# Designed miniproteins, single chains: the designs that were tried, part 21

Each design is a single chain, and the fold is of that chain. pLDDT is the mean over its residues in the fold that is shown.

## One batch from the design tools (miniprotein)

Design m703
Fold by ESMFold2-Fast:
Structure m703 (fold): chain A 90 residues (1-90)
Amino acid sequence: MDKFSESDKLVIKGWGYLIQGKYDDAEKLFLEAVKIDPSKSIYLINFAYVLIHKGKYDMAKKMAEKAYSSKDPDSQKQAKELLKLIEQKE
């Protein structure tokens, strides 16, 4: 897939910052993507992942639970993995 939406570009940039350890910048970009397309469960998963890195476990749980409610099997699997990761860090 050669063409990305504006929100997909935000997610790509967010992952670039996350790899660099710039979690605040990554969080801002992932949040903006979720605001543009709040129904896209993969954006909720990416946002939850950066929130886990920042220790914002309550918000990360909410985002992962929303992704799980999407009823998309791939998103449900990833959301379950994030929820397990959050429990391990409690």
Scores: mean pLDDT 81

Design m704
Fold by ESMFold2-Fast:
Structure m704 (fold): chain A 91 residues (1-91)
Amino acid sequence: SLTEMPEEELKEKAEKIAKEAAEAISKDENREKLIEEIKEEKKKADPEMQKILDLVIKAIESDNLEEAEKYLKKALELEIKAIAGKEIEIE
């Protein structure tokens, strides 16, 4: 479980996932379709998941990789926190 991993390993995984997702988004020629799909999922989602999906949408709408990575990292931090029921301190 992600919640049972050492803090260092959780941070490393979150950074890798955010970076890979940002790169995938930057290579996606159909970002508008991806945004629409996420907006539809957001309509069905719980308020906590809606916040996470909002950050993902902002990442996809970002015009640079660094900004996209920041939003995705925040989304992953919120997801990990929601799953854990504990405060996970990433910095």
Scores: mean pLDDT 69

Design m705
Fold by ESMFold2-Fast:
Structure m705 (fold): chain A 82 residues (1-82)
Amino acid sequence: NNEKALEALEYAGLGSKKAKAGDLEGAIEYYEKAAELDPGNPFIRLNLANALEKAGKHEEAREVLKEMAERSPDNSVVRNLL
């Protein structure tokens, strides 16, 4: 779905802006929305995990990374984060 993939990138961009502004909860909400729209996009999940980690939600961040590993076990990007 081109429409969902584009919408996911728009939400990911908003999440990135929130994270840079120090609004970690806002960043997490936008990245979660983006991940729902494009669950196969590792860029979105990586940014979600990073925002969760910065917010002190270490277990939730690790769960996101584990889900990525399960979806793409041979993906070197995911392997480098575990």
Scores: mean pLDDT 79

Design m706
Fold by ESMFold2-Fast:
Parts: structure tokens; sequence; C-alpha cells
Structure m706 (fold): chain A 105 residues (1-105)
């Protein structure tokens, strides 16, 4: 659904904006909204996009030195990825998210 895909992209942009501004609590709020959408959407493409954007948020948080936010987004990525019907994509996203958690610790 194009409207839900646009909402996923909007939430991801807001999370990254909060990361760039050092607002960890604001970033986590948008990560939680993406996590809920990734777990509850009936559209598998929306769930897939949410998982991909959560991973991008985790990568950006790590790049900006926000290790706690990076771990939080990476854990959220794994939760969505494990529920994806595309097992190959879900496994790949989960492994990349685990790498971020290990690099952040």
Amino acid sequence: MDKEIKEVEKLAKKAIEKIKNGDSEGAKKYIDELLKLGLSSKDPEVRKKAAEELLKIAEEALKYGQKEVAIYAARSTIKVALQLPDVTLGTGLSLRAIGIILDAE
C-alpha cells in the first residue's frame, strides 16, 4: 500500500533527524512506531520496508555515535525480520542487525 510505504519512509526520516540532533528519546519514539507498523501491517511489502528502514536507522545511529539508539533500532529490526515471509531477506537483515549490536558494544 503506497500510503503505508510513505508513512514508513516519513517515520524513518524523522527518526534519523532525531539521531542527527542527539535526541535519543525522540528517535526511539519513531523506532517504536516503525516496529509496530512492521509487526502489525497486513501488507508484507509494508512489513519488509519497515524492517529495511529500521536497519538503516540502526546504521545511521551507529555512524553518529549513538550506540544505545543503534542497539535499540537493530533489536527492532530483528523482531520485524523474524516475522517476514521472505526468510532469506529476514535472515540477512537479522545478521546485519546483530553485527550492529556487536559493533555498538
Scores: mean pLDDT 87

Design m707
Fold by ESMFold2-Fast:
Structure m707 (fold): chain A 101 residues (1-101)
Amino acid sequence: MSDETVEKLLELLEETRERLLKAKTLDELEAEARRFVLEVREVLLEGGVAESDANLVEQRLVAAFAEELARLRAGEISLEEAVELFVERARQIIEEFRAAS
């Protein structure tokens, strides 16, 4: 994966963090997370990443969000904690994919 593609993904992640923190409902939070995953997939495909690799990143991001959403729904963590944990996991997924490419 190119450095330009990684920079775009990290910028998108920071923009997404702001949107997630402004979510007023769990439905809005889920919608913003879905939007992020779709935008990540588009950036990867535009960057020349193989569809199979883009699908793997999508699956990992969806799983990461689902884990933090489950904790938030269970009352184990706050909205702010759920967003920060998801953002950190998403950053790790992007960096691991960069290292593997």
Scores: mean pLDDT 84

Design m708
Fold by ESMFold2-Fast:
Structure m708 (fold): chain A 81 residues (1-81)
Amino acid sequence: SKLEELARKIYEEKVEEARKRGIKDIAAYIGLIYGIPAEEATEENFVKIFLEEYEYYEKNKNSKDVAVWVAAKLRLIGTFV
């Protein structure tokens, strides 16, 4: 699917970013950004989480609780809170 392809592209971009920064533990770096344990910070698990967060965003993007969907969207784009 287009969303799975997008998720894989984002994962590859984060891996490349880590390499350019000289980060040796790429799994720990990705896990820290997305709030998942390093041992679970695999490409397959990242894609799964991305799709779940995107589904949540789609269903809640018109919610009055803006904080809830903003948190989900921030996790999709990979930022620390």
Scores: mean pLDDT 71

Design m709
Fold by ESMFold2-Fast:
Structure m709 (fold): chain A 93 residues (1-93)
Amino acid sequence: SQQLLDQGRQLYDQGRYRDSIRYYQQALDIEVTADSTRNLGDSYYQLGDYSRAASNYTGANSLRPDPDSYRRAADLFRQLGDDVSAQALYDLA
């Protein structure tokens, strides 16, 4: 649901990442989309759960490759010190 996705984004923008995850998961229960999966990854990233963030960004790219998902995955690899993988993903963004 676009309404659930929008509500999740509003909570994310307020820094309420755990609350945004609930809305994104409800959106995914209705329809699995790249947008909902990517936004779930963004929320996990902000919480420092890089493992779940990487999994969700990979899932989003599998559903629909997009520059934002590549950039977010690249930021994760850079945070982990893998600059080679980060640069390759930035080049795809």
Scores: mean pLDDT 81

Design m710
Fold by ESMFold2-Fast:
Order: C-alpha cells, then structure tokens, then sequence
Structure m710 (fold): chain A 83 residues (1-83)
C-alpha cells in the first residue's frame, strides 16, 4: 500500500509535467524528451528500492515544466501588451 501511494503521487506529478510541456513547447522533440523523463521516473517508482527517487524526479520535472509554462505565458502577455 505504501508503494502504491508513491506510484499514485508520482503519476499525478508526471501527468501535470506532460500537460505543461504540451502547452509550453511547440517542438515535438522537446515534448518527447519530457515524456522520456516521465517514463524513466515512473519506472523507478515501480521498484521499492528506487520508488522515493522516482517520486522526487517526477516532482522536480513537474516544477521545471510549471516554471517554463509560467515564463512562456508571461512572455506572451508582455509581447501582446507591447504590440
């Protein structure tokens, strides 16, 4: 049950990271790179010995993608206001 909770939490962070990447990146290659990192983190969470590391990687990826999304959104707003 503890391992399942770690998997569920990592899955939520992974899903949000992918959502932010899809909204942020115009490049298919950049989105695929985020998908690979998500896949790697979820694979780590499937093993009890690495599950905590996998969750922390999923959390870090979520925070990185959220930051890039917010920076891209702010730039779009600034560009529109400057026009």
Amino acid sequence: SELQKLRDEAGKYAEKALDYAIETFKSKEEIIEVARKVSDALAEVNLASTAKQGLERAKKLYEEMKKKYNETLQKRIDDLLAA
Scores: mean pLDDT 87

Design m711
Fold by ESMFold2-Fast:
Structure m711 (fold): chain A 69 residues (1-69)
Amino acid sequence: DFESRIEQLEAELKQAAADKDIERVERLRDQSRELLEEAKAAGDEEAVKRATQLINAADAVIEVLRREA
């Protein structure tokens, strides 16, 4: 179920951002990209939108962490 997978990725991304673990954020971004392709193949427009938002959020976290380093 895409909803459960998206909720799990959102929770993990928030934790990785709090831990300032850029490598984990990058891995979660890659997992979100895989989920996006699966959602596109399934025709689940809501899952596509939410997976895209996760990728954008991960990219924003990476940019913030890179500026702090």
Scores: mean pLDDT 85

Design m712
Fold by ESMFold2-Fast:
Structure m712 (fold): chain A 70 residues (1-70)
Amino acid sequence: MPTFEQQVTAGQIAAETYQQSLKAKDEKEVEEIVKKGVEEAVKKGVPEDLAESSVKTAALAAREKRKEAE
């Protein structure tokens, strides 16, 4: 299991990903935000699986909110 510190770090990066994804102009920009978020989380010691799941879930939530605005 990831440590509490790794989970907190993943949560912080996921929150940043969500906010940035809400402001993204298109899907290409969201993909770049996700890629950078995962790379930052892994660099800070978050396991890749947790980094990917946390960041991608945040981006998906932002995408769904953007679709509802259309």
Scores: mean pLDDT 80

Design m713
Fold by ESMFold2-Fast:
Structure m713 (fold): chain A 83 residues (1-83)
Amino acid sequence: MINPTEEQLQNALEALRKELPDVVERLNLNVESIRGLLAYAESQGARTPEEAREVIARILQLYGVSPEEARRAAEIIVRHAFA
């Protein structure tokens, strides 16, 4: 199960603010929204970091994030959540 700590979620958010500040600001990303993205990935059957990254990238694209930025954001979120 994808059960990240508050510290892991905060670290993901800080990494996102550093690398993708425009995405964070435009989507108003916070710890709760990152938790929601991970919970959504789990609900869609994601069991591995790779599967979670794919689901998160897809949902971010639905909110207007470019494929490249969505992939990078999903990578950052998953890297910190599974650390």
Scores: mean pLDDT 83

Design m714
Fold by ESMFold2-Fast:
Structure m714 (fold): chain A 68 residues (1-68)
Amino acid sequence: SDLLERVAAALREHGNEVGVLLLLRYGVSTETVQEIGRLVREGRYREAAELVLRTLGEARARDLLSRL
């Protein structure tokens, strides 16, 4: 999916900013953000992106990308 690839790229290039947005703007739990961060540190960007998409849904993920 184009959206999945874009989220994966955002996590690779802007992982810290994505983490801040997830916590503060989208109200994602610290537990979920920590799991996304773990996947990113392991280089598992596709799996991290899949978790972001499952957590936010497509509309919120697109909104997040528009802020980077």
Scores: mean pLDDT 89

Design m715
Fold by ESMFold2-Fast:
Structure m715 (fold): chain A 61 residues (1-61)
Amino acid sequence: KFEELKEEARKEVEDLVKAGASREQINLAIARGAKRLMEVTSLDEASQAAKEIAELADKLR
């Protein structure tokens, strides 16, 4: 469940970056993903996943 939600969040952010979404929209998507991950894992794991997704978004720009 955690890996599935992490992958969904990553894909949503990747799709937004490719579509030319604003930085604000991308940040909101990362925040939504992190909140959902917090329901199934620790704050530390959710925060780490959110950081990895944010780093991916920066690399795709």
Scores: mean pLDDT 77

Design m716
Fold by ESMFold2-Fast:
Structure m716 (fold): chain A 68 residues (1-68)
Amino acid sequence: SKADDMGNAISRVLHEEKPNLTDEQKEKIAEVLEKYTKKEDIEGAVKAIKEIVELSDEAVEEIKKAAS
């Protein structure tokens, strides 16, 4: 589904850009993905993830591209 594709794309980019995420950060990101992928809100998901972990502008654009 589009929600699954979006979640998988975001997880893949984060794994490549931020391989050393803590278990707490991973849990919070999983909650964000569950909420925002059901709404297909890519912009909201990215903004919420940026509150948990610092993302470069390049990483944000890759997530948006991969999730579209």
Scores: mean pLDDT 76

Design m717
Fold by ESMFold2-Fast:
Structure m717 (fold): chain A 139 residues (1-139)
Amino acid sequence: SLDAQLDEAVALAREILKGLVPDEVLDTIRENLRRAFAGSTLSPQEVKAIVLSTAILVAALHKAGLIPDPVFFTRLLMAALFSGSLYFLEGLPKEVHELLRAILSGDVEKVLDVTEKMLRKYLPEEAERILKQLREALA
């Protein structure tokens, strides 16, 4: 079920990020994606890619000091995904817009490519560990 896939993806995000974001960020992602993907035919791999990449984006931008309130930002990010409108995120780095477009288009490969670029740019000390665990989770 979608709920079981979201629970698994959120548990993986918590393990991979090791406290880089508050649990409320992960809960916000789970509840919003549950509503967005209700009745969808997404594979388990697609659900994991979207949840993990979104959580990593929030962690990277928060650690870089670009988003002081990661929970509020996650709510804006989810609103942008549901509306298809990126104006809620105006002024944020190009990679944020590229990730959201990849998610909206179902381009899992591009989601992973943009996630790697953001990790290397904003979380360089954690990047190799997170990328290894992300690849293992999606294998």
Scores: mean pLDDT 82

Design m718
Fold by ESMFold2-Fast:
Structure m718 (fold): chain A 69 residues (1-69)
Amino acid sequence: MEEEKKRISEIVNGLAQSPENLDAAKAAVKKAVEEGMKVEVKLSEESEEGKKSNEEVKEFAEKAKKEAE
């Protein structure tokens, strides 16, 4: 669980440098949440584009968590 959280954080951090990885990040976060892992997504405050991308990943995690309830 802890190791998976670290992997997800690394993917999210990659979005700050490569927005094209957004879909991959969403898929990884959704899968982890569906497996019962707690996912914390940190929003980037550097740029509006980064904030939007991270927010979409965060919403995906929240949706998957609610569906897993």
Scores: mean pLDDT 60

Design m719
Fold by ESMFold2-Fast:
Structure m719 (fold): chain A 101 residues (1-101)
Amino acid sequence: AVDRANSLVNKSIDLVIRGNYDDGRKLAQQAISLDPNNSDAWAVLGGALWRLGNFDESFQYYQKALQLDPNNSSVQLALTNAQLRRQGKLQEAIDLAKKAQ
């Protein structure tokens, strides 16, 4: 189950990077169904939802990812971006994302 979940996470990340956010979301949800403690699965689900415009739901899933792995710096940055987006601080969220790239 863990190996299959990790494979789905990697495929989901590839889909999100390519702009296929809905398919990425679906694979991330499948990974969570197989391993609900996989921090990266929750993180990539959050990322896909943010790209789809579901900012509040994205925020909740990034928080879940961080609860599972508090040392995940990419999730910490993504959660900060989601918080800024949720507060309507769009320029600050854009600037933070650019610094991360």
Scores: mean pLDDT 79

Design m720
Fold by ESMFold2-Fast:
Order: structure tokens, then C-alpha cells, then sequence
Structure m720 (fold): chain A 78 residues (1-78)
């Protein structure tokens, strides 16, 4: 993977982690998290899964994003 592509993916992963983490710490709803990421609630999981898959393909560490995805899944089941 070209370094510039890896850097872009790394930035996207970090921004996604920051938004979700801050929202969860603030007690935000799933709908509010989705809005912060610029997607409808129904597209939240597909978007996070796509970011995760892209990170793995680019060799970017996605461990924290995986943990946050599990928390978002839990909130969606409520």
C-alpha cells in the first residue's frame, strides 16, 4: 500500500475513533453518533465496518475502533 494512502486511512481511523469515543463519553445516542459521522443511523454499522476493513487492508492498527464498534452494536440492540 502506498504510504500516502496508508496516512489517509490512518487519519480517517483516528478521526472516527475520536468522534465515537467523545460521543460515548458524553452519553450520546446512536442517532447522535451517526449524525456526528455524517450518516443515517441505519448506515452507521456499515460505515464503521467499512472503515475497519479499509484499515486492516492498509495495515493500520484498528484495535480501538473494533472495541468502539462492539459498543455501538450493543447500543443499537437496545
Amino acid sequence: VPEVVRKVVEKEVNETIKIIKEALEAGASVEEIAKALGVPKEELLPRLEKVLATAEAAGVDSSELKELLEKVKELLKK
Scores: mean pLDDT 80

Design m721
Fold by ESMFold2-Fast:
Structure m721 (fold): chain A 72 residues (1-72)
Amino acid sequence: MTARAQAALAELASADLSSLSPDQRKQWRATTAALEGIVAGLSREEVVERVASEGFSRELAARMVDLLLAEL
């Protein structure tokens, strides 16, 4: 899982953010924050807090994190 999360982070870090819409940038920030937390070994709760800090409700942030973890 960690190696896959690291690869996803590297891909996101190479993205040209200037071509993204505001909504796509918000999704990019949330996904990057979640993946950084996972790579750092943070708990699910700590990763959810990071996603929520990007402007999502805790309920939506938790669902986003659970979906992301299922993909890894």
Scores: mean pLDDT 77

Design m722
Fold by ESMFold2-Fast:
Structure m722 (fold): chain A 81 residues (1-81)
Amino acid sequence: SMEKALETAMAALEAADDSATLTEAIMAAADAVEKVVGPTKAIGIAFLLLSIAVELGISSSTPLGSVRDALLAELEEIRAA
């Protein structure tokens, strides 16, 4: 389900290293989602995270530690809707 994909992505972002780039964090979250709910949902999560990053003005090389809370807040809003 999309809810399970979002929960899996959020858990992966919470577990990721603060020094990881946004791109590395998105790839890790997508890989975690693929293992739980499959590749179609993984692609969807990768696209969603990239879209959020673009909307928030976050670059692909930004350290995850500086933006993790903002990304998690956006995903939680989507999950709660």
Scores: mean pLDDT 85

Design m723
Fold by ESMFold2-Fast:
Structure m723 (fold): chain A 109 residues (1-109)
Amino acid sequence: MEKEEQEKLLKEGKEYVIKALEYVREALRAKLAGEPQSKIDELIERAQEYLRKAVKLFSKIEDPSLVPEMVGLALIVMGGIIEVEMNKDRAGLETALRAIEETIEELKK
C-alpha cells in the first residue's frame, strides 16, 4: 500500500476517533446533568461503535511507523470511556470533561 493511501486511512480513522470522543464528551455532560444511566450507556455504546470503525481502518495500515499514533488514538477513546464509568463526583467529571474537550480541539487542528 502506498504511503499516501495509509496516511488517508489514518486521517479517516482519526475522524472516527474525534466522533467517538464527542460521544464521550456528551456522556460526561449527561452524567454531570444527572441524566439516567440508560442515556449515558447509549452514548458510550455510540462512542464504542466509532472506536470500532476507527480500529477497522487502522487494521489496514501496514506502515510500522504509524502504529504508535493509531494505538495512542484508540487508548484516548478507551480512557475517556473509563473516565465516564469511574468518576462519581462533580469535580472528577468536570476535570475529565475539560481533558476530553481539549483533546478534541487538538485532534481537529
Scores: mean pLDDT 88

Design m724
Fold by ESMFold2-Fast:
Structure m724 (fold): chain A 65 residues (1-65)
Amino acid sequence: SKEEKLAIYTATLERSAQETRAKYPDLPISLILENVERALDQWGKIFGLPEEAARRLAEIKAKVA
């Protein structure tokens, strides 16, 4: 389903953000989160699930920050 695809992409994006933060600790967290937000906004539009994408973005911000 679209919901399952968004969930899988969100999990991959969250892991990528955590790995980037670990590998480049001097990178501003705001830059990492900006890239996450851009990707989730785009996927939310593609799948027609913008509210779900916004909720998942908030969860990633809480975990990665």
Scores: mean pLDDT 82

Design m725
Fold by ESMFold2-Fast:
Structure m725 (fold): chain A 82 residues (1-82)
Amino acid sequence: SADEEAKKLFEEAAKAVEAGDLDTADRLAVEGLKILQASGKPPSKEVEKALEKFVRAASKAMGLSEEEEKKAIEYALELARA
């Protein structure tokens, strides 16, 4: 399903962040968002959690503040729900 594919992509994106490969992480996350947007269905809570975990990891790797991290999470969830 679109949810399962997007979840896997966000989980792999988070692992790429842990490996220090932010370019690969971004590419994987964008593909996951495209899959969700193309599905026309709201994402599951499991997919939203995977996306949030990725954005949180990326924000910390980039040295963002807690406020910037919260805004990034909100923006990513809004994109996933669109």
Scores: mean pLDDT 85

Design m726
Fold by ESMFold2-Fast:
Structure m726 (fold): chain A 89 residues (1-89)
Amino acid sequence: ASAAERERLRRQREMRRKLHENAQEILDEELKIADELGLPSKEVELVKKVAELWEKDASAAEVREWAEKHGLASDVAPVVQTLERLEAA
């Protein structure tokens, strides 16, 4: 029981890390656009907040709710879409 639970949680963490990497690829694209438009500080703050919620094992709904509260809903949409697909799988 305990050993099987630890292995399951470890696999979940590995999956979460891969998900974070996939989300990071989308965020890297957004960061390139922000740099071109002169908005790098805003995107850096966005990445930090998404990473913080990601480490907390936040759901797509929690990330979306946080983003809506701070007026960043459209900025996190690609990350939320990735999380929603993974919650559905």
Scores: mean pLDDT 61

Design m727
Fold by ESMFold2-Fast:
Structure m727 (fold): chain A 92 residues (1-92)
Amino acid sequence: MDEELARLVQRAVETGDRETYRIETEDGNVIEVRYDEEYDIYYGRATYADGHVVEVYVAFGKKGKEYAQERLEENKDNENVTFGAVSLLEPE
């Protein structure tokens, strides 16, 4: 479970930080967090040194939630992509 990626995405959500950032670890892993303004969604991606990819999505509305679910469906049969913690926020 990629708790580090999930924490970074959640921090960006909690602080309202919409900047794209990348972190390279000593182990050769690359962690990216990005906000998509069109879909009102945060997504994080961790690429491991062995080529394995983990993605995390946090959506704020129906449009973003649908987009995140479509992304999961597209990649569900891709063994090199694991979906980490997916948090879909409901409209309040």
Scores: mean pLDDT 69

Design m728
Fold by ESMFold2-Fast:
Structure m728 (fold): chain A 82 residues (1-82)
Amino acid sequence: EKEDLERKLMEEKERIEAKRNRAEELFGQVSELMAEGRQNPETKEELAKKALALLDEALSFDPSVRDYVEHMRKILDIELKQ
């Protein structure tokens, strides 16, 4: 009874951690887009907008990364001004 409930709770926690791993994969894509923008400055603004969309998607998978997403948005704003 309670053992089954605890097991389901642990499985739910593992699913939350899997969502966090998916958010981390999206952060990797953001990094790739930023690198691409540095190689082609004409696309930097467009790629930064795509990166912002990926950050929003990561936040939808794991709301606990909100502070990190806000930090990355500020970095992208600074990158665009350079």
Scores: mean pLDDT 76

Design m729
Fold by ESMFold2-Fast:
Structure m729 (fold): chain A 87 residues (1-87)
Amino acid sequence: SMEEVRKEAIEEIEKFLKENPDASEELKKIAEEVKRLIEEGKLTIEKLREFVRRLVALANANPEEAETYIKAAIVFQEIRNKLEELE
């Protein structure tokens, strides 16, 4: 259900933040924005694609932090795949 996917998405994002406490402030702000969009019922597949593109761009611009940005992008892509399966 949509409610289950939303709950799992928030849990996955919170787990990511807990496992990556040294993540950049930019990445933390992106993660919190995505969580807020989920909580408000405003997260769309299109917005997730935009966030993934933004994270990939940040990885390319910041090689020292690239692994953490790519891990976050993978989390967001997993959320997107679950949302696409509900369509």
Scores: mean pLDDT 85

Design m730
Fold by ESMFold2-Fast:
Structure m730 (fold): chain A 74 residues (1-74)
Amino acid sequence: SRAEALQAVYRAARALGLSRDTAQQLVNYVASRLPGEEVDPDALVEAVLEAARRLGLAPETGEALARRVRELLA
């Protein structure tokens, strides 16, 4: 679900050592890109990578976030 996907984004960010504020900003951005209750996994990964880029996080951090989100939803 959308709620599970957004929770996974927050948990992934916190697991990677990002601050609560950064984790919440990532969640807010991803939420703005995923308006439906059904979440397409590819759209979720794209939204996570774009959110990380927009917040000025390193590409490696964005990739690690996307990987962790996938793991949490498997």
Scores: mean pLDDT 84

Design m731
Fold by ESMFold2-Fast:
Order: structure tokens, then sequence, then C-alpha cells
Structure m731 (fold): chain A 68 residues (1-68)
């Protein structure tokens, strides 16, 4: 999933906080699942705050919700 790949990139330092936040917001806007969208928005906010681990966890949760 795109959310999981973004989470991995954030944890590995391949995505900056800005790139992680922008990517998560883009995914939230494209999601038809309200719960996944909310988790992606929370991930974007955490990334903006510099909490990359917290952002990655929210992105992973969004990926799990969207798999249903």
Amino acid sequence: SRARRLAEAAREGRASPEQTADGARDLAGQSSNPEASKLLEQGAELARQGDMEGAAKQLEQASQVDSS
C-alpha cells in the first residue's frame, strides 16, 4: 500500500518531514474510507511536528484500515 511505503520511507529517512506530511495529506484526500483519511491526517500533523515515528505508526494503521 502507498501509506505503508510512505511509513517505511519516513522511518528510513528517505522522506523528509515535509515530504511525509504532504504525501499523507494527498493520500487522505484520495481515500474513500473516513477512518483511513483521519489516520492519514493525524500522520501528516505528526510529521509536521517532527514526530516521524508517530507519523509512521499512523500511516501503518491507515494501511490496515484501508485493507478491509
Scores: mean pLDDT 82

Design m732
Fold by ESMFold2-Fast:
Structure m732 (fold): chain A 114 residues (1-114)
Amino acid sequence: SAEELVKEANEAFEKGDFETAYELYRKAIDLYVEKGDYEKARELAENFIEKFMSAGKYDLAAEALADRLVLDALLGRNEFTPVQGKLFIELQVKGKEDLFVRATVLAAKRLAEL
């Protein structure tokens, strides 16, 4: 189930296995999307943006931002969230603002794959 994958993703994250956490999180997002549960998928994406950002995993945070942008599009929303704002500032401070552009490109690709 999507909820079981969320639990496993959180456990992998707590163990510092960030790549496995991302893979499990993505599988949970895909299952929520398949079921039309876009709000739950969006909440999950926001949570993992925060988790990866706090762990200094800015590439994975950008991937999760891409998922959130896709989900906002599916929900008919266009929203700049506090989590997104924090990520933007962190990326600027770290000289990784290109990852913000990458998130937009990834969102476009993921929308095309739906």
Scores: mean pLDDT 86

Design m733
Fold by ESMFold2-Fast:
Structure m733 (fold): chain A 64 residues (1-64)
Amino acid sequence: ASAGQLEAAELLKELLLEAGVSEEAADTAARQVRNGNRVVLEAAIHDLELPEEVRERLRALFDR
């Protein structure tokens, strides 16, 4: 995983946990994003209805 994918995964895990997603599910999603799974990142962005600034930050980190 790139440093950017790791940072995107860490931010996504925090956002999922704040939204009430279980630790196990949040860790699974973060692991997939850390491994370069854009589909999981985009699904999480859609499901959480994240604000534009946060969506852009996650995508920018992932693409580093």
Scores: mean pLDDT 84

Design m734
Fold by ESMFold2-Fast:
Formats: sequence, C-alpha cells, structure tokens
Structure m734 (fold): chain A 61 residues (1-61)
Amino acid sequence: SVKIKLTSYDEALEVARKIGFPVRVSAPGVLGSILVRDEDELRLALSLVPLGSTVTITRAT
C-alpha cells in the first residue's frame, strides 16, 4: 500500500497507474475503503477528497 498526502490529484492518479488497476482507495474521515477499477472512477473518488488529506492506495488483487 502507498500513503500520500494529497497535494495534487494528478499525483494520486500516477501512483494508482503505477500500482495497476484495480486499486483500493481510502482517506480517513472522508472516504471509506472503496474499490476503484479505472482512472475515471479514481478521478470521481478523489473529487470527494480535499487537498491536504492523507490518501491510501493499495493493489486490490
């Protein structure tokens, strides 16, 4: 799993792309653990997460 402080949404997208979809994404107090199958789903999920939040991205296999 990779934990990032969300300074840009593009950074989180690059991390997920490097891990390989599907990924599991969580942000404490904002987003429970959700399964994200592709980049469009990740963009939607990240739109709910304010910049400065800690986001965990994990391989879902």
Scores: mean pLDDT 79

Design m735
Fold by ESMFold2-Fast:
Structure m735 (fold): chain A 85 residues (1-85)
Amino acid sequence: MPSFEEILEGGVESLELLKDIGAYRGAAEFGVHGLDLLAQRAIAEGDYDLARELYELRDKIQELIDQGKYKEAVELGIEGLRRLA
């Protein structure tokens, strides 16, 4: 099974690629889904504090998506995930 670190790094690389090609809406939506998967993985490994931080980041990104701020959502997601790496 991929490790939490492998999932996180792959997620950051995917978000950076989507950002580079200007696919901000798709990148933001992918980021929300990826954060949910990372939070579930953290719970499976017993790291409930990390899971909480990931859900809080997801909720902030979702608020930006709801406002149509897709670029800001992607930038926040990348910055937040890099802080966890």
Scores: mean pLDDT 82

Design m736
Fold by ESMFold2-Fast:
Structure m736 (fold): chain A 100 residues (1-100)
Amino acid sequence: MTEVEKLEEKFLSHLTPEQRAEFLHILSQLTPEQRKIILEAALKLIEKGASPETVLFAVRLLAGYLTATEKERKAIDAILSTLTPEQRKIVEEARKKLEA
């Protein structure tokens, strides 16, 4: 089992079967490097008390940001302002790693 697969299994244990299916679908569209960054961010959000729903929302934003136009990215940034300061920092750090 790879490090990415181990992180994925750990995170999936926190989700309902329906949420797991959605999350796996999102991950299937990403590179292994992007999956690791997103999984690490998801686990950090859980450590900061984020609900599974909030984590899944953040994962959707990060994955969508990678394929988004400049206009769409500005809209995503506005939505990120609805997160708590700690949750927003985790998402912004993950986004920075994905852009590198």
Scores: mean pLDDT 74

